# Designs tried in a protein design run: designed miniproteins, single chains, continued (4). Part 12

Each design is a single chain, and the fold is of that chain. pLDDT is the mean over its residues in the fold that is shown.

## One batch from the design tools (miniprotein)

Design m12391
Fold by ESMFold2-Fast:
Structure m12391 (fold): chain A 62 residues (1-62)
Amino acid sequence: MDDGAKAREAAVAAAEAGDSTAAATGAWQLGMVDPSRREAAQRAVEAGRAGDSAAAREWAAA
């Protein structure tokens, strides 16, 4: 769904920018739109916070 893709993109972007509050909010919203992608979104946020942008992108794409 477009909403899920937008939420995932926002969560990854926020995590890469170091905005942990926005990243967490984005991951939560993604989980509400598409629960099957909640785990992938959470992993993307964690990777982004760790500074691993490549891993964050891979998880966001899953």
Scores: mean pLDDT 65

Design m12392
Fold by ESMFold2-Fast:
Structure m12392 (fold): chain A 87 residues (1-87)
Amino acid sequence: SEQIERLEKLLEMYRELLEELKKRKLTRQELADLIIEKGKELGLEEEGQVLAERVLSSKDDLEYYKELLEALIEHLEEAIKELKKKQ
């Protein structure tokens, strides 16, 4: 399913971003730049641009984005699992 493949790529992007944030070596700008880079690599350029703009325009700290990515990963894993069961 094209939908499942796109969700799996989004999950890969979020997992890679979370791993870099866990290293705690990223500024807000570096996180935004990494999001854009990973989005382009995975064919998720639009999703990457939206998330990067949110990071740059928000007042939230980087710990918030770590928690957000952890929650998004959990939700995507469950969504992919449910979609695969319906096939």
Scores: mean pLDDT 81

Design m12393
Fold by ESMFold2-Fast:
Structure m12393 (fold): chain A 66 residues (1-66)
Amino acid sequence: SLVNSFQQLGMEYLKERNYEGALKAFKQAYLLNKNPSALLGAAELLKTIGREDLAAEVEQFIAENA
């Protein structure tokens, strides 16, 4: 499915440490399925590595697209 493709792409970007690319892919999956779990998981990871800017972007995106 398209959702599974975006989630897989996001995971591949995380492996490459392309966090911006990962969030774009997870945001697309969220717009299709309205399940924030992948985005929230990515935000937790981003906070642990010091990317609070991207974690805040996730929170704002979910608030705007809830």
Scores: mean pLDDT 85

Design m12394
Fold by ESMFold2-Fast:
Structure m12394 (fold): chain A 70 residues (1-70)
Amino acid sequence: STTKITREQVINAVRTLAEGFGRPERGEVAIEQLKDAEEVTLEQAGKIVETLMDESATPEQVGKKVKELL
């Protein structure tokens, strides 16, 4: 069975990952896109995480990719 995730769970994961990579600004841009989402699918959450794991991505690129995923 697939556990549903809330926007807050995804926001917390995004913040933790961005802080872990020493680039909290990238997490802030992703979180801004997530504020208007009521619920995020596991598939969307996974792709958002993959976007943040790309250390070469700029905050602008992260924001654009996250917006396209939502």
Scores: mean pLDDT 78

Design m12395
Fold by ESMFold2-Fast:
Parts: C-alpha cells; structure tokens; sequence
Structure m12395 (fold): chain A 80 residues (1-80)
C-alpha cells in the first residue's frame, strides 16, 4: 500500500469517527461496524479480520480518543 493510500484510509476513518462523535455515538460495536464499512473496499479480507481483532481488544468503556488511537495503531501495523 502506498503512503498516499494509507493517509487517505486514515483520513476516511478519522471522518467516520468525527461523524460518530458529532452524533453522540458511544457504542463500541457501532464504531467498529462503521469503521469496517468505510474501509472494507480498501482492505483485503485478511486485513479486515486483523483490524476487527485489534478493535475487539479495546475495552467496552474506552473513550473515543482511545478507540481512534487503537485504529491508527492497527492500520499502521497492517499496512506498514
């Protein structure tokens, strides 16, 4: 994956998270679902599975900032 593709992917995820924050959404499962929907066409099935696994390890009481940090870390690990 190119640097530009990675930055575009992170930008897309950031926008989804911002939209969820603006909506007052606090359900982790909903955040994971919306993030996955936004990136499913950009990632392989194997990469999607690893992303889901990483996100599932976030505590249910995690803040939006903690979820965003975990998503960024997972994307960096998956894409190099």
Amino acid sequence: MSRDERLQLLSTIGKVIQDLLDAGETDKDTWIEKIEEAVKDKLSPEQLEKLREKLSKIPDDASLDEIFAAVVEAIDELLG
Scores: mean pLDDT 74

Design m12396
Fold by ESMFold2-Fast:
Structure m12396 (fold): chain A 84 residues (1-84)
Amino acid sequence: SEEKKREMAEFYRKKAEEFVAEDPDNPENQLLAYAAAIAAYLLDESEENRKLVEEMRKRALEAGVSEEQLELAEKYARKAAELV
């Protein structure tokens, strides 16, 4: 349902923020934040969620995450969103 998709988008948005807050310099946390941001965007394609994806991608790259790791995280996030 659309309601469930919105609730799950909010959950993933919150998770992205939590991963950043826990350890902003850790590449693994930044990669998880990026994956969560993509899941939120796929469930709710708002401008806020689009900006969150862009912000989390930039943070992950600055933390040393590779383009290949970001692409893999995107694939997993897409599969997770399809289950909602």
Scores: mean pLDDT 86

Design m12397
Fold by ESMFold2-Fast:
Structure m12397 (fold): chain A 74 residues (1-74)
Amino acid sequence: DFEKIAKENKKIEDEALSKLTPEEQEIVRLVKKYGFEEAALKLAEKYNISLEEAMERVRRAIDKFVEEKEKLKK
């Protein structure tokens, strides 16, 4: 059932996001919408930080989001 799988995936994503900080949640949403590189650029512009720092923050947020999703799927 495609609808059931989509609903379960959304629930897992929402629960994983709830375990992240507001900044990390925004980063995950940006990556989903624009991809990694564009999300890092937008984050750098929004917070007035270097692209290198933005890429590191994006990487940390995504790693944490993936770990939290893996815990919920277990």
Scores: mean pLDDT 80

Design m12398
Fold by ESMFold2-Fast:
Structure m12398 (fold): chain A 66 residues (1-66)
Amino acid sequence: LSDEQLREIAEQTGVSVGTVRKIEEFLKKNPLITELTEEELKELAKRLGVSAQQVRDTLYLLALKR
């Protein structure tokens, strides 16, 4: 994904571009991250300083833009 696409996702989800990049890196190393349980999503969101819903929305948009 381009830096412009990452910025668009950040604007739509309300997270920082840096957070979108971290989630993209996790997807590249762990393609099954989209299959995370609700508990795993909450833990990831806590570590990134965002809501679990923001993580889910970011994952959806990253998958859609592939």
Scores: mean pLDDT 75

Design m12399
Fold by ESMFold2-Fast:
Structure m12399 (fold): chain A 66 residues (1-66)
Amino acid sequence: PVTDELIERIGKALAAFDTDGDGVIDEGEIERIAAVLRLSGLTDKYVGRKISDELLREIAAEARPL
């Protein structure tokens, strides 16, 4: 199940790696988040989408621990 803790971790990681502050997910950000949080199931389909609570829940629902 999606947890608030996982959503918070993903959101913080996205914010930390969004150097431009534009709130848009870049290809490199997804790879870094997967590596830092030790998650699998993060795919290129999230690239180019704006960061939102809805998107964070979607990512968290598909993410799996390594």
Scores: mean pLDDT 71

Design m12400
Fold by ESMFold2-Fast:
Structure m12400 (fold): chain A 78 residues (1-78)
Amino acid sequence: EERRREELLRRAKELEERAEELHREFSELVGKAGQAVKDSVEGKDSEGAMKLLEEAVETARQYLQARREAEELRREAE
C-alpha cells in the first residue's frame, strides 16, 4: 500500500508536468488566436479565429483539469 501511495504521488507529478506543457501550448494558441481575431474583425469572417479561440479554451480547460487531478491524487496518497 505504501508503494501504491508513492505511485499516486509520481502520477500527480506527471500530471503537473503535463499541465506545464499545456500552459505553454495555451500561450502559443492565444497568440495565434489574437492575430486571427484582429484579421477576422477586418474581414468579418471569424470562423478561423473562433476555432483558434476554441482550441485555446480547450487547452486551458485541460490544463486546469490536469492540475485538479494532480491535487486529488496527492490528497488520495496522503
Scores: mean pLDDT 78

Design m12401
Fold by ESMFold2-Fast:
Structure m12401 (fold): chain A 77 residues (1-77)
Amino acid sequence: MLLYELTVETEPGKEEEVAKQAIEVAKKLGAQVVGVVIEGTTIRLTIAAESEEQARQIAEEIGKLPGVKSVKLHRLP
C-alpha cells in the first residue's frame, strides 16, 4: 500500500463535518485511514491506498462534499 496525504480546505465551521465524511469516503473506497489532523479550516487526512488511481478517486469524491473548497493530494515517502 502507498501512503498519501489529502489536504482538504473547508468552509469555516465545516471542519468536523467534512473530516467525518472524508474518513467515510476513504473507507468506502477501500483505503485505510492512518491519521486525521484539523488545523483551522484545513484537514490533513493520511490514507494508505493500493494505487495512485484509488487515492485520486478518493480526493475527487471528497472534493464533492458540502463545505469543501479544495483538495490536494500528495504521495508520502
Scores: mean pLDDT 86

Design m12402
Fold by ESMFold2-Fast:
Structure m12402 (fold): chain A 68 residues (1-68)
Amino acid sequence: MSPEFRALEAVLRRDLEAFREAVRELVAQGASPEQLRNLRDTAVRLGREAGVPEEFLEEVERVVEEAI
């Protein structure tokens, strides 16, 4: 599975460590800041739709911000 898909799965499972690992893999593969921002926006949107707490979504946003 792609790191992008693993990142989205991690958000739905509320697994912040798995999300960090997927973001690190994307950075290692040369993902652009724009690609990471698009992943952030998708992950936060899907997480809200799935009822993931806002506090967890804030951590998701921080992980991506620190990677850029």
Scores: mean pLDDT 86

Design m12403
Fold by ESMFold2-Fast:
Structure m12403 (fold): chain A 94 residues (1-94)
Amino acid sequence: SDELERLRREAERLLEELKRAAENGAPIQDVAAIARKLGAVLAEMLSLAPDDEEVRRYVRRLGARALEYMAEAAKKHGYDEAAENLREAAREAA
């Protein structure tokens, strides 16, 4: 649907924003804010297409990538245990 396509574009934009924030050592609060917005978009996609296996796979894969960028950000700020927990969550989400 056009709405799902709009949400996919928004999710991809937010994932790229999250990636850049993590790579550039942005404050953890800023990284968390982007991650929350991304999570909300992914949740909306699942709500609009609850029985769509393609949408579920897309959300799982993109969520796993987001968790990996959050782990990178945590590690850059010295939160090594949080980074490892986020990486484990990413493996389980994929």
Scores: mean pLDDT 89

Design m12404
Fold by ESMFold2-Fast:
Structure m12404 (fold): chain A 86 residues (1-86)
Amino acid sequence: MSPEVRRLATEAAGLRGAMEPALKAAGMEAPSIDPVETTALPARYEHHVTATDLRLSEIDREKLSPKDVERVEALNRAVEAVAAAL
């Protein structure tokens, strides 16, 4: 795995962590993203990205503040950037 993919995966994990308290308060599940998983095998990360994207699509944005909606969109873009870099 390239250093660039690892950097993007770490950024995505950081954004997910920042979203977790807001998602829990809204009764929603925070999508899992693990930098260790993303540095292993590309095939394993591809599966993880697909699962995370599905979870992001299930988030009810109407239950979130505008700032938290922006964070969800930032996380989605970060996950897509990692997938594109693989």
Scores: mean pLDDT 60

Design m12405
Fold by ESMFold2-Fast:
Structure m12405 (fold): chain A 84 residues (1-84)
Amino acid sequence: SDFLKQVKEAAEEIKKAAEQGDMKKAAEMAESMVGQLQASPDEEVRKKLLPPAKKLKEAAEQGDAKKAVEYAEELKKIAEELLE
């Protein structure tokens, strides 16, 4: 539960960075999140959160702020659903 709350908070921070045009920060935070998700022992968490997290990282690295915001929102929503 603490891990999912951290993922939700990180997704909100990445979205904010992308909205502000700080794509370097968004990419660095998304890379960190991908690493943490890959290390997660929970297969269901990895299955649901890792694909959108990887897409978020790619969008941020490509400077696609609109896609980065969209994928960060998707990550946040999935993390919220897994918490409930």
Scores: mean pLDDT 85

Design m12406
Fold by ESMFold2-Fast:
Order: C-alpha cells, then sequence, then structure tokens
Structure m12406 (fold): chain A 88 residues (1-88)
C-alpha cells in the first residue's frame, strides 16, 4: 500500500536529518542542558511529524505554550498554518 511506502520514505528522510543534526552537535562540542532539552524536543517533534501529524500538532501546541510560553493567539495562528501545510 502507498501508505506504508510513504511512511518508510519519511522515516528514512528523518534518519538522514537526525544523522546531520548529530554531526552538527558533535562539531559544536558539548551542549548545555537547555540546548540539549531543545534538541531533544526538536527531535521528538520531527519524529512525530513523520509518523503522526495530529500528535505532532498537539506536541507543538504544548511546547509553544508550556516551554516557549508563546501567547495562545500566536500559537493558534501558527498551528492553523501548520495544519494547512501537513494536509497538502
Amino acid sequence: AAAEALRRERLAALAESEAKADAQLAARGTPTEEERAQYEEARELARLRAVDPEAYIARVRRVYTEVLKVPQEVVDAELAALRAELAA
């Protein structure tokens, strides 16, 4: 089925992106605890985006409101744009 092929393709692209990110971190040296937390959140979001777009949107909302403390109105606008992008 096309869905399995698409999922496999997305996971392969994600693995390549993660390898590039790991190489960049190694080149920069040891990250701070804050940098590490941001990296781990970004990695988790990229994984969710590849396999579960709705869970990804829910996670982005939590990060924006709880971690980054972005105003709710800005978060709602950003997530509406993100939904449109993922629905294409």
Scores: mean pLDDT 71

Design m12407
Fold by ESMFold2-Fast:
Structure m12407 (fold): chain A 96 residues (1-96)
Amino acid sequence: SARLEELDKRRAALGEQVQTLPAEAQQEVLDAVKLVQDYLAKNLERFETGSLEEQLELLREAAEKALATIKDERARALFAETVELDEETLKILASS
């Protein structure tokens, strides 16, 4: 899908931006990503079998908890943008 390829390019660009952060701020992003993954894993059945609305609600809940752990302002902004790309991916997959 051309739309998914565009989102993948945006994810790659965000990854490059994260690499320009200080090491401590990079670790905050990695820890936040792991927190989201762990939260979704604990709610895997609800995430996989839920409606688009339920999937988005669960992702946003996980992301809000993860964002609260990030102290660096730029790291928080980059992580928030990554979450927006994940939301757009879910919407595209639901419409396909």
Scores: mean pLDDT 85

Design m12408
Fold by ESMFold2-Fast:
Structure m12408 (fold): chain A 79 residues (1-79)
Amino acid sequence: SPQQRIEILLDSTLGIARIHAYVLLKAGVPKEEIIERAERFLDEAVKQLLSTLSPEQQAYLLKLYEERKEELREWIREM
C-alpha cells in the first residue's frame, strides 16, 4: 500500500539516524546532543519526502514521524 511504502522509507531513514547515533555515542558525544543532531537530520529528510507526497500521504507521514521521533529519543537515552 502507499502507507506501507511511506513506512519503509521512514524506517530506512531512521536506520541511518540510529547508525549515526551509535557512532556519536562511541565518540563520547552526550546523548541529548545526539538526539538534537538526529532530529535535525530526520527533519530535513522528512521535509524532502513530504515534497514527493500527496496531502493525504503527507498527513500520514507527519503523524507517523512524531511517533517515531519519541521512540528514537527513548532509544538513544537507553543506549
Scores: mean pLDDT 88

Design m12409
Fold by ESMFold2-Fast:
Structure m12409 (fold): chain A 74 residues (1-74)
Amino acid sequence: KKNEIALKLLEEAEKILASGGDPRVARAFILVAEYIKKGLSLEEAVDRAAQEVGLTPEEKERLYKRVKEIEKEV
């Protein structure tokens, strides 16, 4: 399940980059996938990724909601 979530997060990052979206947001999804594979909770993974990429509080909230949606898909 963790590997499935990580794969879906990487697919989301690729979709963002392919659509000309924000590369900071795409990198945040990649980092969340890496942290989840390392055993961090979704909340911890999102917190660290958002901090490292420099997301605003609003961007971080959107990231967290999307990650939660992906978790429910797997």
Scores: mean pLDDT 83

Design m12410
Fold by ESMFold2-Fast:
Structure m12410 (fold): chain A 106 residues (1-106)
Amino acid sequence: KREETEQRVLAAAAKLILERGFENTSLRDIAEEAGLSVGTVSRIIRRRFKSKKELYDYLTNRANSNLDLLDQAERVGRELGIHPDFLKTVRDTGDVKLAQEILAQA
């Protein structure tokens, strides 16, 4: 369904923007990486984000929110007596699901 195609676009955009930056990433590059047509990518971005810039802002805000979640999970995990090496691994891998599970124990 629609959500699977949108996830492919988001994953491709995130990868290319992180590697090349916003200004060096075109809709054509995103389409090639996602295995979709440029028309499909343009339509999804316009419908969900209205522009490429809003897509970039969404991805940046999501990355910042994930970083805050990882920081909070490390703090809570230390208070719960979770081993420091395990907490470092969660942070270094960016495992948001494990971070959420640690927070659920508080």
Scores: mean pLDDT 76

Design m12411
Fold by ESMFold2-Fast:
Structure m12411 (fold): chain A 59 residues (1-59)
Amino acid sequence: MSLEEVYKEGREIYENRSKEPEKFIAFVNQTETDPVMAEAFEKLLEEEAKKLKEKAKKE
């Protein structure tokens, strides 16, 4: 699976982490052994940090 495919799948897992926490945990565990998964997860965290900044400005 390409980085783009992993990123999109990881994004869906991250967005649904409250509904499907087991899938999110499995994804995070894979980032410990798969560098592509780790890179995709870091990209997700970067986007979430950006969203938090936008939310802070909305206040």
Scores: mean pLDDT 75

Design m12412
Fold by ESMFold2-Fast:
Structure m12412 (fold): chain A 81 residues (1-81)
Amino acid sequence: SALDSLRAVLRIYVAEIRANPDTPLEEQEARLLAALRTYAAAYGLSTAQILGVLREVLAEETDPRVRAVLERVIARLEAEA
């Protein structure tokens, strides 16, 4: 499904955040947000569907840096909803 594919994309970005600790959080946030917007447009996903998957991934995440990026992206999407 489109949501399962979104989960796979998020897992890739989470791995990239972990692999690049020297990349500023603001840059990681911008990269992830751009990818999510592109994916939502391509597959016709609502902001609510994107937020649902982001919150599920955040709930399972223990890395404080990854959590910070996910929380920033969630806050940005909630403000624009």
Scores: mean pLDDT 86

Design m12413
Fold by ESMFold2-Fast:
Structure m12413 (fold): chain A 97 residues (1-97)
Amino acid sequence: MVQKEAEELGKEMEEAIITFVEDPEKGAEKLEEVRRRMLELAARDPEAAKIAADYMSKGATKAVKKINEELSDKPASRIAGAAIMGVGAVQEVLLSL
C-alpha cells in the first residue's frame, strides 16, 4: 500500500529533476507538484512521508546519475539548480517530522 505510493513519488521526483535540466520551466512545475503532494502526505501521514522521502532521495540520486551519463553537456548552473530543488523538497519533509 504505502510502498507503491512512495515508489511513485520517487519516480516522479526523478522525472521532475531530469525535466528541469532539459526544460527548466516545465521541470519547476513538476518539482513544485511533487513537493506539494509530499507536504500534504507529511501533514496527513508522517510515517508514510518518511518512506516517501527515502524513495524521493533515491529518485533524485538516479536523476543525477542519468544527468551525468546522458546530459553532461548541459549548463552546470542548470544541473546545480535541479539538485538544489530536489534536495530542498526532501529536506522540508524531513524537517516537518
Scores: mean pLDDT 74

Design m12414
Fold by ESMFold2-Fast:
Structure m12414 (fold): chain A 61 residues (1-61)
Amino acid sequence: DSQKRIEQIKAIAKKAPQWSKDELQIVEQMLQQQRAEAIAQGDKALVEAVDEALKVVKDVL
């Protein structure tokens, strides 16, 4: 369900400032994998959600 994935990714972005550097690095790897899958399935909304979350994670790393 793409909508549940988008909600999960938005939750990750909201929690990012609360996580340790080690946790953020693991999350960055997860988000990069989700981005690749979103591109493969042509889900533009999911790609945008992942890109926003990646920006937040990288900003706090």
Scores: mean pLDDT 81

Design m12415
Fold by ESMFold2-Fast:
Structure m12415 (fold): chain A 88 residues (1-88)
Amino acid sequence: MEEEILALIERAVEAYRAGDLEAAREHLLRAIELLREMGVPEEVIAAMEGLVEGLVRLAETGDPALGQRLAAELAPLFEAAQAAVEAL
């Protein structure tokens, strides 16, 4: 289970870096589903949901300046979510 979640997070990171925001979102949503099944704290779930919301907004904006700003905000949230999964 944990290995599967980490693999999904890694796939989301790879997709995000490749500019495939939809694939990154799909992988994060699957990771959130598995985290809920494991009964992880709601704070961890909320952090992951924040990443999904940020990716959706980034995909919808089409504004390069806003995209750069959102990417900078998503990076620390993504690292925090990955660290939280690793701590399980």
Scores: mean pLDDT 70

Design m12416
Fold by ESMFold2-Fast:
Structure m12416 (fold): chain A 55 residues (1-55)
Amino acid sequence: SLVEEARAKVEQSLELAKQAVEAYRAGNQEEQDKYWSQLKALNEELKALLEEIRA
């Protein structure tokens, strides 16, 4: 279902945020930027999915 897909994306976003924070603590800017970019893309996908559920 779309709701279960949204839940999975939320769980993925939390994991990506955790990885971004760990990269920050390690001083790895390249990895941090990579995870933040992936998180932004996932947020756009989640936003689109939530609008589809509301339609």
Scores: mean pLDDT 83

Design m12417
Fold by ESMFold2-Fast:
Structure m12417 (fold): chain A 77 residues (1-77)
Amino acid sequence: DEEVEKLYEEGLEAIKKKDYEKAVEIAEQLVRLASQGNIRAYIAAGELAVKLIELEEEAPEAAKRAREILQKLDEIA
């Protein structure tokens, strides 16, 4: 899915630029697509959320929101 790949790339780019707010927003967009049955969006959202959690020392609020994203994904699965 071209839209999912584009969002995932934009999320990774936001993390590289330390724009953690944008990275969380992109992950939340991917969660919405995952809730509609898009399995690639489910995987992409999970990968971005894990990367944000790994950055907890640098971005604790983004890591907190990323944990909430993982909880939403668990409910979908």
Scores: mean pLDDT 87

Design m12418
Fold by ESMFold2-Fast:
Structure m12418 (fold): chain A 101 residues (1-101)
Amino acid sequence: SELEEAVKKTIELIKEGKIVEGLELLAETAEKLGDWNLAAFAYAALYRATGNKEYAEKAKEYAEKAGGEPSPRQQEIMFEIHKAIVEALKKLGKKLHPGSF
């Protein structure tokens, strides 16, 4: 599906260290498909990564529009992306701080 291809590409971009670009792709795709829970998640993650208040406002708007708990598949996608971000940040820290192992 379009969502599954976007999730795959988002994870690929995040693993390459392109965290913001990957999350922007997920946010845009979720908005296009009306997946408000994933849109809220992606914008919240973008806000944490950038500090840009516009992303925080969008996250709030889409969370309110979703009106409920994420589905099991939405939760699975969120966990996969969170894991990719954690691993990317760990790998980047590893390159910047050779003594951190």
Scores: mean pLDDT 83

Design m12419
Fold by ESMFold2-Fast:
Structure m12419 (fold): chain A 68 residues (1-68)
Amino acid sequence: APSPEVVELTAPTPEAAQALVRETAAAIPGATQVLISPYDEEERRTTATVTRADGSTVWVVARVAPGG
């Protein structure tokens, strides 16, 4: 199936979620393109799409704990 590899992360704050996504995306070996979305307040998450040199994709998702 053409679904990307998914890396799911949990963070205590929106700022921590954004930092964790950036760090995780930057650590992916062979990354040629990184697209990071701003924090989505409705979904309580931030996402990054990483494209590797072989054309494979990794979808990185960091969620903030619901409810506060």
Scores: mean pLDDT 77

Design m12420
Fold by ESMFold2-Fast:
Structure m12420 (fold): chain A 84 residues (1-84)
Amino acid sequence: SELEALLAEIDELEAQIEAEVPAEHRPRLLGLLREIKRALEAKDWETLHRLLVELGRLLYEIGALSLLPPLDALARRLGELARE
């Protein structure tokens, strides 16, 4: 399903964070991804949007700029799903 595909993309982003982000920043970012998964499964689009914005802000602040394009791609697909 589309939901399963999006959850798989979030899992891939989690793997990229574990590979590319310094260990000191991982707990906060991985915590946000867990909240994003919960919001997506609950179809809580308002919370999902807020969490995606916060994740992007944190990635920018820590200099994990390589993760911004995959996050932006995920956010666009989630926005399309929310519109039906």
Scores: mean pLDDT 84

Design m12421
Fold by ESMFold2-Fast:
Structure m12421 (fold): chain A 77 residues (1-77)
Amino acid sequence: ASPEVERASLQLLSPDPAVRLAAFRTLLEAKATDAFDGALAVLRQQRASPELLRAMAAEARRAGHDDLAARLEELAA
């Protein structure tokens, strides 16, 4: 993966939800579909807030990744 994608994957572990959301946007903009399962695993393991997960789902839907958005919404429930 690119250094940008690698850094974004690490930033998903940030205690700052704004940094985590920005990192997720970077993965979407890079079309890093191979990183999506890893990102979901990180968000689940770190118990990301329902608010953050819903914000990420909205970003995924805007980017055309309806399947990823649905998985994030399910994780937020």
Scores: mean pLDDT 84

Design m12422
Fold by ESMFold2-Fast:
Structure m12422 (fold): chain A 91 residues (1-91)
Amino acid sequence: MVEALKEALQQALEDLKQAAELVKAGRLSLADFEQAVRTFLAESRKLYDAYPDELRDVLTAALTEVRAILRELGLDDLAAEADALLAEIAA
């Protein structure tokens, strides 16, 4: 069960990476990408709240990559939200 959640999280991360490339190519609106990121962050918090010990490492890795993408695209407010969640997970 937890392994399936880790795989689903990795797939969601890969989908966001592809979406970021579509934004750079002008094929996806920044607003649609921001909505996808907000959904990812909300689901990540729910997963951490449910399985903090089991998902800490995989969530830390995924959120670190999402934060890097957000900073590259200049989405500093969403990057700060990812930073806040990472800090909470690290505590």
Scores: mean pLDDT 86

Design m12423
Fold by ESMFold2-Fast:
Structure m12423 (fold): chain A 81 residues (1-81)
Amino acid sequence: MKVYSVEEIIRYLESMAQLARREAEEFRAQGREEEAALLDKVADLSRQAAADVRANPEKAQEIFDAFVAEVRRLGAEIRAL
């Protein structure tokens, strides 16, 4: 199992926010507003998780695991549309 540093987790979360924002814009350009809105939520959650990790680095793994679970849930909602 790969153990991530706090800095690696923050970088990953910021990268995920950028990717989700870009995908939201692509879905919005296609008229897929519901999928775009869900991806905007992923971007917002990624930014919030990065901020939470910065505030509570001892909880970085817990925050990251909770974020991954929520993103998987939202991804399932997008696929169900």
Scores: mean pLDDT 82

Design m12424
Fold by ESMFold2-Fast:
Structure m12424 (fold): chain A 73 residues (1-73)
Amino acid sequence: GKELAIEFARKAVDIAGPAAQPAADQAIQLAQQGASVEDSVNILLRGLRSNPAISSEQFQEIQKLAYETLKKA
């Protein structure tokens, strides 16, 4: 489970750039502490949604990736 959440966080940074890094770091930390893939993905999405530097298009792409990640978990 942990590896899926960490991979998702890395891909989110690849899509949204450095502005996504703080939310990604938080999600990675939670996953490393034993949080579920769902909880880690949700905290990342919350962080991205509250960041005005992240476009609607970038957020939509990351939401689609979140769905695929949760489907594998």
Scores: mean pLDDT 84

Design m12425
Fold by ESMFold2-Fast:
Structure m12425 (fold): chain A 86 residues (1-86)
Amino acid sequence: QAALTAALNAAKATAAALPAASSALAQAAINSIVATLSALNVASADIIAFLNSVKALLEAGIASGAPAAALQNIAELFLNYVNDLA
C-alpha cells in the first residue's frame, strides 16, 4: 500500500511537469487508472508496474521534447485501455 502510494505520487509528479492544462488532465487520468484497477481487484504489484510504465513513457516524452498534448494523450490512452477492462 505504501509502495502503491509512492508509485502513484511519482507518476503524478512526472505529469505535473507538463504545462498546466495537460498536467491537470494527465494527473486525473493517472488517478482514474489506479481507482479502476483497484476496483477490478488487480494486485498492487501489477498496478505499480503499470504506473512505472506510464511514468517511464512520460519521462521519455518530456526528455525528447514531445508536445504536451501528445504526452497527455499517452496518459489518456492508458486510462482508456484500463476502462475497457472494467
Scores: mean pLDDT 77

Design m12426
Fold by ESMFold2-Fast:
Structure m12426 (fold): chain A 65 residues (1-65)
Amino acid sequence: MSLEEQIKKAGELARQGNVEKAGEILLEAQKEYGLTLSQIQKMAIDMEGDAGLLASSGAVKLSLK
């Protein structure tokens, strides 16, 4: 999947209430494309709005474990 497709999928999962899986997809995309956590968070929010913010919060929570 492209970076944009991964972000859209994360947003869809966040809208369905699966914030943990949404966060996992953002972390996978972040690593695959050599982005910082801040960069992938900003892209998710810019593309998916509130759903991107939810997915981003899932990614941050997972990164702290």
Scores: mean pLDDT 82

